# Designs tried in a protein design run: designed miniproteins, single chains, continued (4). Part 39

Each design is a single chain, and the fold is of that chain. pLDDT is the mean over its residues in the fold that is shown.

## One batch from the design tools (miniprotein)

Design m13342
Fold by ESMFold2-Fast:
Structure m13342 (fold): chain A 86 residues (1-86)
Amino acid sequence: MKEYLDELIKKIREKSNEILERVQKEVDPETAARIKRRIEAAVETSIGLLRYRAEHQKLSKEEVEKLAEQSIKAIEGFVDDELKRA
């Protein structure tokens, strides 16, 4: 489980970096910095919850993957909303 969890965490961080690169290309540096701080906070919260639930609950690999996917989609959703307002 731990190795699989670490791979999912890496995937969340990699997806977050892809989103940040997109943001930096689409908005001014000040707006990008604000969105970056929000993404970083959301990523750390999601990773902390994912680790806690994986360690303390009898979760399958599939359940852990679904939680990671939900976290990524939530981040993509608020970024899309921020970009529409920029």
Scores: mean pLDDT 80

Design m13343
Fold by ESMFold2-Fast:
Structure m13343 (fold): chain A 113 residues (1-113)
Amino acid sequence: SELERLEEAGRRTLRDFLASLGIRIVEESDSPIYDYIVERDGERYALVVMGFTDDIDTLVARVKAAIEELKIPVIVLTPKIRKDEVKAALEAAGLTVTEEVDLGPYTALVVEK
């Protein structure tokens, strides 16, 4: 129950943070390949959230699968300190980072194939 409370607090904080940036959560994912469907400026994206300790190869595999299955671009939300390594790994995997947005402690990377 304490873990459930921490997870719920984290989800509320993420929703509020995204809303402050004009990003609306359309749908929560039941799939392991992405976390949310979001809308920004009238366009839909899959959202993949990267943590401080998350494996980069797993992130790349998730992003590639989301693009292939959903046929929409992906937003990767990564801690700012991991931004350069995440961007390099995505580009090395043949993906294109089309936009980079500074979000304080996080960076959003807009990713296409």
Scores: mean pLDDT 80

Design m13344
Fold by ESMFold2-Fast:
Structure m13344 (fold): chain A 91 residues (1-91)
Amino acid sequence: MIEKGVEFAKGLAKILGKYLPDDPALSVATVLRVVGILEEAILKGLSEEEFKQRVKAEIDGTVERVRELYGEETAEKFRKDAEALIEKYFG
């Protein structure tokens, strides 16, 4: 869990930097929320599946925010890359 969660957070930061280069605040906030979910998973003993579901919900929220700020094409590319990253570490 911990190792996969940390590597996922690093990968997510790279994806956010790729699609949101002009909004580091949104990128940082998204990574910090995912790190908060990882902390809860460790402290409460959440399963890898429960962690995956909570992270997916957070990513869905960020996709909606990206759609509002940067449009549908950027939001869908971010969603696709983020979902692929979730599958890579937690699939």
Scores: mean pLDDT 81

Design m13345
Fold by ESMFold2-Fast:
Structure m13345 (fold): chain A 75 residues (1-75)
Amino acid sequence: SLPPLKAPVTADDVRAALDHVGVTLPPATLQAIADAVNAHPNPLGRNTALGTRLLILGVPAANVKAAVAYLISNQ
C-alpha cells in the first residue's frame, strides 16, 4: 500500500511524475489533474483520484502505480 499524497499537489509535481514514466501531457491537463487531486479532503482519496485520472487518460496501470509512488517520494 502506498502512503497518502500530501496536499497541495502542483501541475509541476504531476509533470515530473509522468516524465519519470515516459508520459507527456499538455500543461492544462496537468493542472486539471492537480486540481482534481487537491479537491479530495481524504488523503487516500487523493491517491485514488490521481490514479483514476491517469487511467482515464490512457496511462498504463503499471506506469500509473510508478508515477504515484514517484510523486509521493518527492513530496
Scores: mean pLDDT 83

Design m13346
Fold by ESMFold2-Fast:
Structure m13346 (fold): chain A 120 residues (1-120)
Amino acid sequence: SEKEKAFEELLELEEKVAKELEEKHPELSELERELAKKLKDIYEKKDVEKSIEEIGELMSKINKLLTKHPELAEKQLKHEQEAIELLKKMGAPMEVILQEGITAGFAGIIIGIEKVIERK
């Protein structure tokens, strides 16, 4: 099914991102792996409301780490854009899509500020 393919692609994306981060940013890598587990619970329709709340908490922690590691913001924005497309295809709750969108927006703000600093 198209939803199953989108979910498989989402888990592959999350694992790829986590592996790329594990050496230099192990805390962010672990948060991405935990996020993948909660996304799986949403897909399997297990404790959906609690999983949505926990995703919000994990995304908040990711945003704080991006503030400490602004060099990751461009990669995070691309990751979030791809994740949002897959979440839409799998019919994920709007609350989850919105949380990913907030993180994408936050990464975009960091990129914008960095560009202003570099041009001065």
Scores: mean pLDDT 85

Design m13347
Fold by ESMFold2-Fast:
Order: structure tokens, then sequence, then C-alpha cells
Structure m13347 (fold): chain A 65 residues (1-65)
């Protein structure tokens, strides 16, 4: 199993804005890597929503190797 993060992009928040878009590009070698990348994206979303009170959209772009 291999998961390689290629990029993480986010938006800058002006004061009073709560909507955050995060785009994550990953390479995966197998289905287990894909599953773990999806779980990691969900955990990032949940962490930001729970700790910062933000509305978070996570876009996960998965490229098989």
Amino acid sequence: MTVRVLSVKGSSLPPGEKNVDIEIDVEVSDEEGRRRAQEAAERIKRSLEDHHGLNVNVTLNITPV
C-alpha cells in the first residue's frame, strides 16, 4: 500500500467567512491506498468542522499509479 500526497490547496478566509474549499491530489498504488486516502479526507473535514466551526468541502483527486 502506498499513498503519496502531490498537493494540498485551500482558500484564504476573509473575516466572517466560514466556507472553506480544500483540494487534495493523491497517488495510490492499490484499493487499500484509495480507501485510506478517502478516510483521511473525511477526517480532515471533520477535524476542521469540529475545531474551527467551518463549513468544509473536501475534493479528493485520486490518481492510480
Scores: mean pLDDT 75

Design m13348
Fold by ESMFold2-Fast:
Structure m13348 (fold): chain A 97 residues (1-97)
Amino acid sequence: MKLTEEQLKKLDEKLKAYRDSLTPEQVARLREQIEKLRKEVEKYEKDNTIENLNKAGSLKAEIAMTEALLRGESLEDIYRRIQEVADEVKKKIEELK
């Protein structure tokens, strides 16, 4: 879906407010969740099936989104990072065919 410039600006303002509201303790918990998700990705990537690559890709997208949010990146940058993960997964799946 194409978001309008006005919708993107409004969402960026909400993301900034949310990020600025995060306590150091909440940030630490999110970083621990990222580490847990990275270990799950490694488990799925050990068995290079299309199903497992799709599962690993979904987890990688969640990691990329959360890390970009914590880095203070814009919604546009977050979407770009999610797209980069999607492209990587697609390439790996095409290599299996």
Scores: mean pLDDT 78

Design m13349
Fold by ESMFold2-Fast:
Structure m13349 (fold): chain A 58 residues (1-58)
Amino acid sequence: EKEKLVEEALKRIKEAADAGDLDGVSQTARDLYDKLVELGVPREEALRTALKVAGEAM
């Protein structure tokens, strides 16, 4: 489940970035963070994961 959320976020962030949609990039990263926290991932790990995914997409 965690891996699938990361994979989906990567695709969405890349699409938003290719379209020049800063709000779309930011929103998708926040949504990933929120979903990871809801799954019981510690806040510090969830934040690092969301930031890493955003960086890897661009």
Scores: mean pLDDT 79

Design m13350
Fold by ESMFold2-Fast:
Structure m13350 (fold): chain A 70 residues (1-70)
Amino acid sequence: SPLEEKIKELERQLEEEERLRREIEAELAELERNNADPREIAIKEAALAILEAGIDFTKELIKRLREELE
């Protein structure tokens, strides 16, 4: 089913987005631990917020497509 293939593609995308989220969270923790420039911290926090919004969108899209299979 093309719809099932699209769901599988989005699930792989979600796995990559969750991996990037963990990487940015680890980078932020390191920057905060090392008392880095507040500007660098703010840029990473903004990037994390954008990524989290993208993750939420991907999750909602997967949910809606799965409902179409019912």
Scores: mean pLDDT 88

Design m13351
Fold by ESMFold2-Fast:
Structure m13351 (fold): chain A 65 residues (1-65)
Amino acid sequence: ERERRIALAEQYGDEIVKEGEKYGLKDEGHRKAAELVSLAHRGQLTEEEIRELAKKYIEEIKKKA
């Protein structure tokens, strides 16, 4: 379901933004969150792929801090 995947991507997007803000990478956090939500809107990602990509983006933010 598209709506469920978009909602999931938005939830993880918020988490990515919070991690970016926490580590002083606010612009990168917003950029990654927007990309995740955009991909979900386009139907490019399954729920599992959304979770994996979100985890990867959070780890990338932590590594840059």
Scores: mean pLDDT 80

Design m13352
Fold by ESMFold2-Fast:
Structure m13352 (fold): chain A 68 residues (1-68)
Amino acid sequence: SSEMEKLLESFVTMAEQLAADLKARGFSREQIRAVLDRMVAWFLSQTPLSPEEQARLRAAVEEIVARV
C-alpha cells in the first residue's frame, strides 16, 4: 500500500542516516551491518511484510552497507 511504501522509505532514510553517523564515529562496515541487520530483524518482527517487501528492505540495507 502507499502507506506501507512511505513507512519503508522512512525506515531506509533512518537507516542511511544511522549508517552515516556510525561511519563518522569510526565504526567498521561489519559493525554497521550488524546494527542495521538487528534493526531490520526487529522491524520485521513488529510488522508483517510481504516476501517482496521484505526482499526490497533487505536489498536497500545491503546497498547502504556497501556504500559505507
Scores: mean pLDDT 86

Design m13353
Fold by ESMFold2-Fast:
Structure m13353 (fold): chain A 75 residues (1-75)
Amino acid sequence: MELSEKFLKEVAELFKKGEPEEKLIELIKEYLREQIKEKGFKTYSESEEEELLEEIANALLKQLKEVKEEIVKNY
């Protein structure tokens, strides 16, 4: 899944503001839902989709936290 520059800028803003991790998870989930809708990914059942969104969002948040300083500097 491609991370857009717009998404990374929004992540950088939340990091710069010191917003709680819950807001990052919300942003990531909204981004993932948008990607599913806009890119025409193969759909799953609604319940399976929500579980996958939660897992992917947590995995992506872990990666974003690891490169937080780079994101904040570059975006």
Scores: mean pLDDT 73

Design m13354
Fold by ESMFold2-Fast:
Structure m13354 (fold): chain A 64 residues (1-64)
Amino acid sequence: MHMSDEELYQRALEIFERELAEGKSPVEALQRTTRYLVEEEGVPHDRASQIIARVNADYQARQR
């Protein structure tokens, strides 16, 4: 399936939040989300890194 950047961001956010709900650290949740985007969605590493950077930035902003 060819996903837009916004669809990939929403998918990444769902996975990240699920991993956090399971008790994983933010670093582990981001790593697992990155792996999912690359391995399951077929997203190139550079694009996945940009999506994950946005997820991390938004998460950090909400923690301050």
Scores: mean pLDDT 81

Design m13355
Fold by ESMFold2-Fast:
Structure m13355 (fold): chain A 62 residues (1-62)
Amino acid sequence: SAVDAVIQQLRADGDDATITAINVLRSQGITLSAQQIHDIRDAIRNADDAIRQQLADVFNRD
């Protein structure tokens, strides 16, 4: 299924945080679409990338 394909990709990417979040939501009876899983992943990755970018700017430019 599309959901299974997204989960397989998350495992390939080493995105354990998103997988854990999905498992918690599913355990609470929440049904997630493949698109919703992508949105959750995007939010987590965008937060991580923002922190990483700020650190690079501090240590490489300042």
Scores: mean pLDDT 76

Design m13356
Fold by ESMFold2-Fast:
Structure m13356 (fold): chain A 84 residues (1-84)
Amino acid sequence: TLEEQEQKELEEAKEALKLDPSDVKAAVTLLLASNNPEERAEAFEYLKSLGQVDKVRSILEGAALSPLTAAKAQKLLQFIEETE
């Protein structure tokens, strides 16, 4: 199911970040897939440490234009605005 796919992508993203801390795609996947606010905050702080906040914002803006991901991307864009 889609929920199983999202959970798998979330776990893969966590493992990818442990192996390659500079993996921006994995960190964005954590922001999009995680329902845990602590995990999202940790991933976002990590992305800020890489100086990649602008890239994350751009990716989320693109996702917000897609009907399938718009709602979640918009919520994460709001989170970025509130924490930045």
Scores: mean pLDDT 67

Design m13357
Fold by ESMFold2-Fast:
Structure m13357 (fold): chain A 98 residues (1-98)
Amino acid sequence: SEMEEMSKRWQEARKNNDIETLMELVRELAKKNPELLYESNGKEFIEKKIEELEKLGREAFKAKLEALGLANGVPREVARNGALAAVAAIEALLELKK
C-alpha cells in the first residue's frame, strides 16, 4: 500500500519531469527500504559511492557523477538529473549509517 502510493507519486513526477519530487521519493525509498538500493546496485558499488561522497563532499561528488554520465554519452539534462537523484540516494544511505 505505502509502496504503491510511492510508485504512483514516482509515475506522476516522471510525467511532469519534476526532479525535486523524484529526489524526495528516492530519499524516502532509501529510508524505508535501503536493502532495495543495495540489492539493485550491488553492496560493494553502493559502499564505494558512500565513501566517495564522504571523501569529496556533496558538490564535488555530484560533479563527478555528472561528468561520468557525459563521458559515457548521456545527454546533459539526463546526466545532471541522474547525478542529482544519485546524490540524494547516497546521502540518505550515509545518514542511516551514521
Scores: mean pLDDT 80

Design m13358
Fold by ESMFold2-Fast:
Structure m13358 (fold): chain A 93 residues (1-93)
Amino acid sequence: KKEKLKELIEKINNEPESMTAEDLREMVELVEGLSPSTLLSILAELLGISPSTLSKELKSTSNLSQEELKQKIIEMLRGHAELLEKEEERKAA
């Protein structure tokens, strides 16, 4: 789960235009399957900081808990998946 999520995040960072609605839906399922603390650890590793530092920054800048961060990420990914699905349907028509 962790390795696949990291691969999808790297794909977004390096080749965002190649992301499909299916890729984003897979990310949603992977994120939903992770504990909030595990997701925070993955994000902290990608940012090159400690999970405790990221947790403090989230609380000071956005006042988000680990659970609220996870939920917000899921909502954002679902929204982008819906937009890509509509674009894919438009190109197929």
Scores: mean pLDDT 73

Design m13359
Fold by ESMFold2-Fast:
Structure m13359 (fold): chain A 59 residues (1-59)
Amino acid sequence: MEEAKRALFESVRYTMEAIKAAVDAMFSEGEEKEKALAELDEYAAKANEYGKKAEALFK
């Protein structure tokens, strides 16, 4: 189903953004590190939500 594929692609996209945020956090300090950690949390949550949605649609 197109919906399941789109949800899976969104999950992958947010996972990649979460990985980038994690790398930025590792090499940043202070305010920049806090911002990167916040982005990591948000992107990881979105990746998980879309992943669960894709799993439910692949039935």
Scores: mean pLDDT 81

Design m13360
Fold by ESMFold2-Fast:
Structure m13360 (fold): chain A 85 residues (1-85)
Amino acid sequence: PFEEAARRAIELIEKAAKTLDPESQKELRELVEKAREAVEAGDYATATQYLARGLELLRKNGADEELVRGIEEEVRRMVEAVGRL
């Protein structure tokens, strides 16, 4: 289900964020918070966009490649789930 993939993506993003500078951590925290709000509202497309933006920030800041790959897989599952609605 979408919510489970979103939850796992958020957990991986928060874990990867801890390896970044404080400014990048703050930006990722804001994106994660907005994604959580979108999930609670049932706006799965918006939630997916916020988490995809978080993933891009992690890539640009040289976050752990294994964590980035895990997040990519969960975001892909989210996109698939939205396409089935």
Scores: mean pLDDT 83

Design m13361
Fold by ESMFold2-Fast:
Structure m13361 (fold): chain A 73 residues (1-73)
Amino acid sequence: SVAAQGQAMLDRFLAIVQATLQNTDLSDAQRQQIQALVADMQARVAAHIAAGDLAGALAVLRDYAAQIEAILA
């Protein structure tokens, strides 16, 4: 189902972010920024999944991934 596919994509993204947070030496400011972005992203992706909008969920994941990558650079 679209909901199951969207949830699997979100879970995979969260696992990657969690691994990055555990294995990367980050400042407190960087950690707080990433955690805030993850919380906002989860809410937005969940709304798209609930609406059956897999393309919208993917777009949100890509936008937030780019923002997290910018913080890590």
Scores: mean pLDDT 83

Design m13362
Fold by ESMFold2-Fast:
Structure m13362 (fold): chain A 60 residues (1-60)
Amino acid sequence: SSGYAAKGLLMVQGGAGPDDLVSGEVAGAAARASGATEEGAKQVESKPEVTPNEAGELAS
């Protein structure tokens, strides 16, 4: 559920489509805000660019 919420935040707040590239820093912040574990959020942040779909999977 936290990964799904991170995807939703990136799409709603960032205006990104599910497969549009966003920075890993922004995606990691969305994962943390969505209640993802610190480890999951760090995995997302380690990527220079991720899609909302990829961020949601990494944060879950």
Scores: mean pLDDT 71

Design m13363
Fold by ESMFold2-Fast:
Structure m13363 (fold): chain A 91 residues (1-91)
Amino acid sequence: MARDQAVLEELREKSGDEELKKMPLPHPGAGLVPFITDQELAEVFLKAQIALARNENPEAYKHFLKGLHALENRDFETAKEHFEKAVEAAS
């Protein structure tokens, strides 16, 4: 939704990270659902979304975007690792 995209864009701008600024904004439902069939991956993805929503931390957001990018490339191991790091960074 537009409000979600605005929040994520503001977090990107505040990060000051050139790598984060180059990453596309996540699009909920943009063909990622078929790849979230692994129970552990689904669980850590959900935890990362909840952690990011509670603590809008630029470092947590950076790892969340890297996880989404890995999912797009069908690299489930890297996606899981980055979602775990997003949860940790938001702690």
Scores: mean pLDDT 63

Design m13364
Fold by ESMFold2-Fast:
Parts: structure tokens; C-alpha cells; sequence
Structure m13364 (fold): chain A 97 residues (1-97)
């Protein structure tokens, strides 16, 4: 699938900076804390989030940061259209603001 290939290449070339990644992790932690996720489960999930460099994982990080900051609305729409997981995550972040 050429669209999937273009998406994957874009994500791998346009990773978050270390500072942006730290901010995305903080946002995700706050959401999980509000949902009553245990500290042990939060730590485990954040380790997976930090160390997974698949295109989908990169896109999840971008959704968390950009939706929370209200930035890059065109990119957010493209990410939401790409996968139901990305759309559902964007909705979750909007709800927990």
C-alpha cells in the first residue's frame, strides 16, 4: 500500500525531539493518573511508549503532544484518518483537557 509506505516514511523521518517526547510522556502520565491507572502500570506503559520506534508509536506520540498543545490541526486530521487507534486517542486527550 503506497499510502501506508508514505505514512511510515514520514513518521520515521519526522520523530519528536527529546524535549517534545518528554512533554508527550508527561501528558500521557496525567491522563493515565486521571483514569486511575496504577503507578506500576503507568511506569510499564511509559517504558513501552518511550522505546517503541514503529511508525504507529511515533504517530501516537505526535497525537498526544499536538492535540494537547492545539498545534498542527492538518497533521492531526491526517493521523486520525490513518488509524482508528489514533482517532480514539485524539478524542481521549480532548476529553481529558
Amino acid sequence: DEETKEFNEFMLKNKLSPEELEKAEEILREIMEKQGVSEEDIKTRLELFRNDDTPLAIALRKIILYVSEGKNPELIKKLEAYSPVLRDLAELIRKNK
Scores: mean pLDDT 79

Design m13365
Fold by ESMFold2-Fast:
Structure m13365 (fold): chain A 70 residues (1-70)
Amino acid sequence: MVKEKVEEEIKRAIEYAKLAAQGVPGAMARAVGHILRALGLSIDAGFPEELIEMIKKGIKEADAAYEKIK
């Protein structure tokens, strides 16, 4: 179940990173906040490797979304 919450936080981080790429003020701060929450959920779960991998992939995706604007 923690997986599902980590996935949702990562999705929100990516969406806010896209908004930040489009120039929405404060969107990057919200994207970072969602990544930090995903990390906090992983800590609560005892740092399982699977959740750490998901967070790493999510950070890469959010960074790519911020860099790329379509």
Scores: mean pLDDT 76

Design m13366
Fold by ESMFold2-Fast:
Structure m13366 (fold): chain A 79 residues (1-79)
Amino acid sequence: SLEERRERIREALRKVAETALKAIQDGMSKEEIRKKAVEEARKLGLPEIVGQRIADLAYERPDMSAEEIAEEVLKELEK
């Protein structure tokens, strides 16, 4: 179903966002954060550009939760 597919994508986006936020907490550079997010996105079958977008959003707004970042990016993908 479309709902089940959407939930699988949301979970994948959340994992990428969590990876990016942990890299930020570890004091990594923006380039390193992007690399880690892109690698995680690739492992989960997401386009590299999605990993990059998640990394950029997490870096610009580190006060957002992984769930909030995932939902924001999911909305962008659904438009």
Scores: mean pLDDT 85

Design m13367
Fold by ESMFold2-Fast:
Structure m13367 (fold): chain A 74 residues (1-74)
Amino acid sequence: LEEELERALRLAREFGELARKKKEEGDAISYTGYYLRAIGYALDASLLATRLGDEERRDQAFPDAGLPTNAPPL
C-alpha cells in the first residue's frame, strides 16, 4: 500500500511536469494526454493516502502534481 502510494505520487508529479512542459511548447495533444494521466495517478494517490489515514499526502497529491486541488474526475 505504501509503495503503491509512493509510486502513484511520483507518476502524478512526472506526468504533471510533462503536461506543463507540453502546454508551454503549445503541444495541446500531448498536454491533454499527460494531464489526464497526471489526474489519474493523483486520484490513485489520494485514494491510497485516504486508506492509510494520511490526510497530508491525500491533500497534496493534486498540488504536488501541479494540478488544481478540485480537479474533476475523468
Scores: mean pLDDT 76

Design m13368
Fold by ESMFold2-Fast:
Structure m13368 (fold): chain A 97 residues (1-97)
Amino acid sequence: MIDFLQNVIKASQELLEAIKNGDNKKLADSAFDVADGLGYIGSTTNDPDLLRKSSYLTLLSQKLRDGKELSDEEKQKLTEISQETLDLAQSLLDGES
């Protein structure tokens, strides 16, 4: 569990940095990794909010991989979900100590 949570934290940090730097390839890859982490947590905790966020990030990642640009609203939502995921994973990791 600890290694998984550390990987989710790292992916969330990489996603936030990719948003800031405008690196669309890193943005797409990191969004997918964060979505995968959220999907796992959401499915194991039966949390429909986390599952919806996971699906949304997967959609944005695919949109970027298809060469489409994200709207300002989509970028803002992506930033919010990334920060929430970082905070969630950090909180869960702190609870494992």
Scores: mean pLDDT 82

Design m13369
Fold by ESMFold2-Fast:
Structure m13369 (fold): chain A 68 residues (1-68)
Amino acid sequence: SMEEEIRRLLLEFGAKHPVLDAGEINKLIEQIKSEKLSPAQMRERLQALVDETSEKNKAAFEASKAAG
């Protein structure tokens, strides 16, 4: 049941936030399983990962423009 809940959240988040790669998602799944997080805590962790990935992608994009 926990794995099904995690998969549903990932499908929901993946559709809205396609910037997340499978490797980062898999790391988060293992962390959620080890910490036995609630669905609310899972959403919070997913949102934090999205925010972090978006900032990294923005920084990389700006750096690529400055280098070109």
Scores: mean pLDDT 70

Design m13370
Fold by ESMFold2-Fast:
Structure m13370 (fold): chain A 77 residues (1-77)
Amino acid sequence: SPEEELLQLLKEIEKLLKELGALAKEKNDQAAMEKLRELEAQIQAVLREYLETGDVAAALRRLQEILEELKKLKEEM
């Protein structure tokens, strides 16, 4: 179901946020920490909009874009 896809995507994002957050702290990487804070704020905005609209397709597209940004950040670290 789309809701199951949303849950799986959120779990993948949460795992990556935790891993990159720990790595950024170990490296004292201020730029990475700032980017992670921005991406966390974007996730909160996506979830808020999903709660207001019920648009699972829009939420999935935006969260997939955020996942790609997290993967890119990981490659840059």
Scores: mean pLDDT 89

Design m13371
Fold by ESMFold2-Fast:
Structure m13371 (fold): chain A 98 residues (1-98)
Amino acid sequence: PDPNLVRRRFTLKSDRPEDIRQIVLEAILDEDGNAVEVKVLVEDGAGNVLREVEAPGLSKEDYEKLVELAKELAERSTASQAFEVFDEIAEKAKELAK
């Protein structure tokens, strides 16, 4: 992997440990903190990728907004809502890139 690759994981809780899901934001950041590449993923508790999408590059400010949204959604959501959370984050990334 690129040495500038940053991965942020946000855990969605479940009543069953085996059903835990994670939202992962994968970004390659430049020297100014802009995200040249962004990927949004849903992983299971073992790190297996269940869903992924590439998002357009984002400015430092917009990337930080996306990270804040992911954190907020993960804090108020359960593992059963993982794909809904993923879709909301993916749509926000597209909005920020326009």
Scores: mean pLDDT 83

Design m13372
Fold by ESMFold2-Fast:
Structure m13372 (fold): chain A 92 residues (1-92)
Amino acid sequence: SVEELAREFVEAVLNGDYERAFEIAVEIIKKGLVDDFFAAVDKLKVTDPKVRAFLAAVNLYLQGFSAEDIAEVIGGKYAELAYELGKYLEEN
């Protein structure tokens, strides 16, 4: 379910399993579950800045931003991870 994917995504990011988080993002986009996924994540009331950076990066990708632009917008300590996510989304 999308609720299970939302929980798994948050746990993957928190545990440093970035490959799994990237895979979930691709699955959600390919299945057209983006709105339901974000609604499910919102219900989890996540405040972790790394999880929020990953969600922001997915939103920027959906707005047509390149991986380089996503990294620049996110900035700071999460810029490199945002770039890697953006490249993964571009290539898959």
Scores: mean pLDDT 89

Design m13373
Fold by ESMFold2-Fast:
Structure m13373 (fold): chain A 90 residues (1-90)
Amino acid sequence: SPTGKGLAALQAGRYDEAIKEFQKEIEKNPDSADLWHNLGTALRKAGRYDESAQYFQKSLDLDPNNQIARRNLAIALDEAGKTEEAEKVR
């Protein structure tokens, strides 16, 4: 499956491939909190912390009760140097 392809690339450390696959799936299903979360994770592992935080925020906006997405958003904001923003989402 397309999501399985992105997740397999992410697990294998092929972050640029994972980003590309998740971006293609997001274009088809922009309301999937899981796809935005997976894209955020791949971007974070690639060191793209500002974009990662933006997409974890999108995931959290779509699924506000997702504690994993909130935690990952706070971590990505800290890694981006946005400590005050990270404290607001904890």
Scores: mean pLDDT 87

Design m13374
Fold by ESMFold2-Fast:
Structure m13374 (fold): chain A 61 residues (1-61)
Amino acid sequence: SNIERAIAYLESQGFDVAGAAALSENVVGLNVRDRETGRLYLVEVEVSEEGATVLSRTLVE
């Protein structure tokens, strides 16, 4: 699923995923923690045949 692909992508980039939800057919919103810094972000990821692309990353904490 697009949610699983978005989670796998962000985990490969060094984030722990606390939650994920589909925002549209191709866009997933994720609550993530940066493993290096401990900072919390809300990230929007677009998932397509070409792969996963971060659309936005908003610092929460």
Scores: mean pLDDT 86

Design m13375
Fold by ESMFold2-Fast:
Structure m13375 (fold): chain A 84 residues (1-84)
Amino acid sequence: SERERRFLEERLRQLEEVLRWLDESPEELRRKAEEYRKKAEKSSGEKAQRYRNLAEYYQANLDSLPEVREQLRRSIERLRRELE
């Protein structure tokens, strides 16, 4: 139906926007991980530990992106097939 088609088209648009955002995010996440790693090296005690924790947080997010991106691409392809 037209309502179902519009729902799928809106869902496709949303997933494509998320994928675009994820494609732009790796450089920012990599930069943040490196920035906090360097700050940790130049700090001591508890402050250094806080920076290490932040670097690990951004690195973990960066490391998960390929799998999330692949899942989104598969979802987009499935929706495109349903619309055709």
Scores: mean pLDDT 82

Design m13376
Fold by ESMFold2-Fast:
Structure m13376 (fold): chain A 75 residues (1-75)
Amino acid sequence: MSDGQIDAVVRFFGEELRERLLEAGFSEEEAERIARKTADRVRAAVAAMPNPTLEDVFRIGAEEVRRALEEALRR
C-alpha cells in the first residue's frame, strides 16, 4: 500500500474527528491539537505493521477516533 493512501485515510479520520469536536463546542485550537495527536497515533500504529492493508488503516483510524471522542466528550 502506498504512503499516499495511508495519508489520505489518516487525513479523513482527522477531519472527521476535528468536525465532531468543533460541533461539541471545542475551540479550533483544541480540536486541531486532539485531531493531530490522534493522526500521529494512527500513523505510528500503521508504521509498526510489516504489511498494512487499507482495511487495517481504516480499522485503526476508526478505533483511535472513537477513543479520542470518548476521552474528550466524557471528560
Scores: mean pLDDT 81

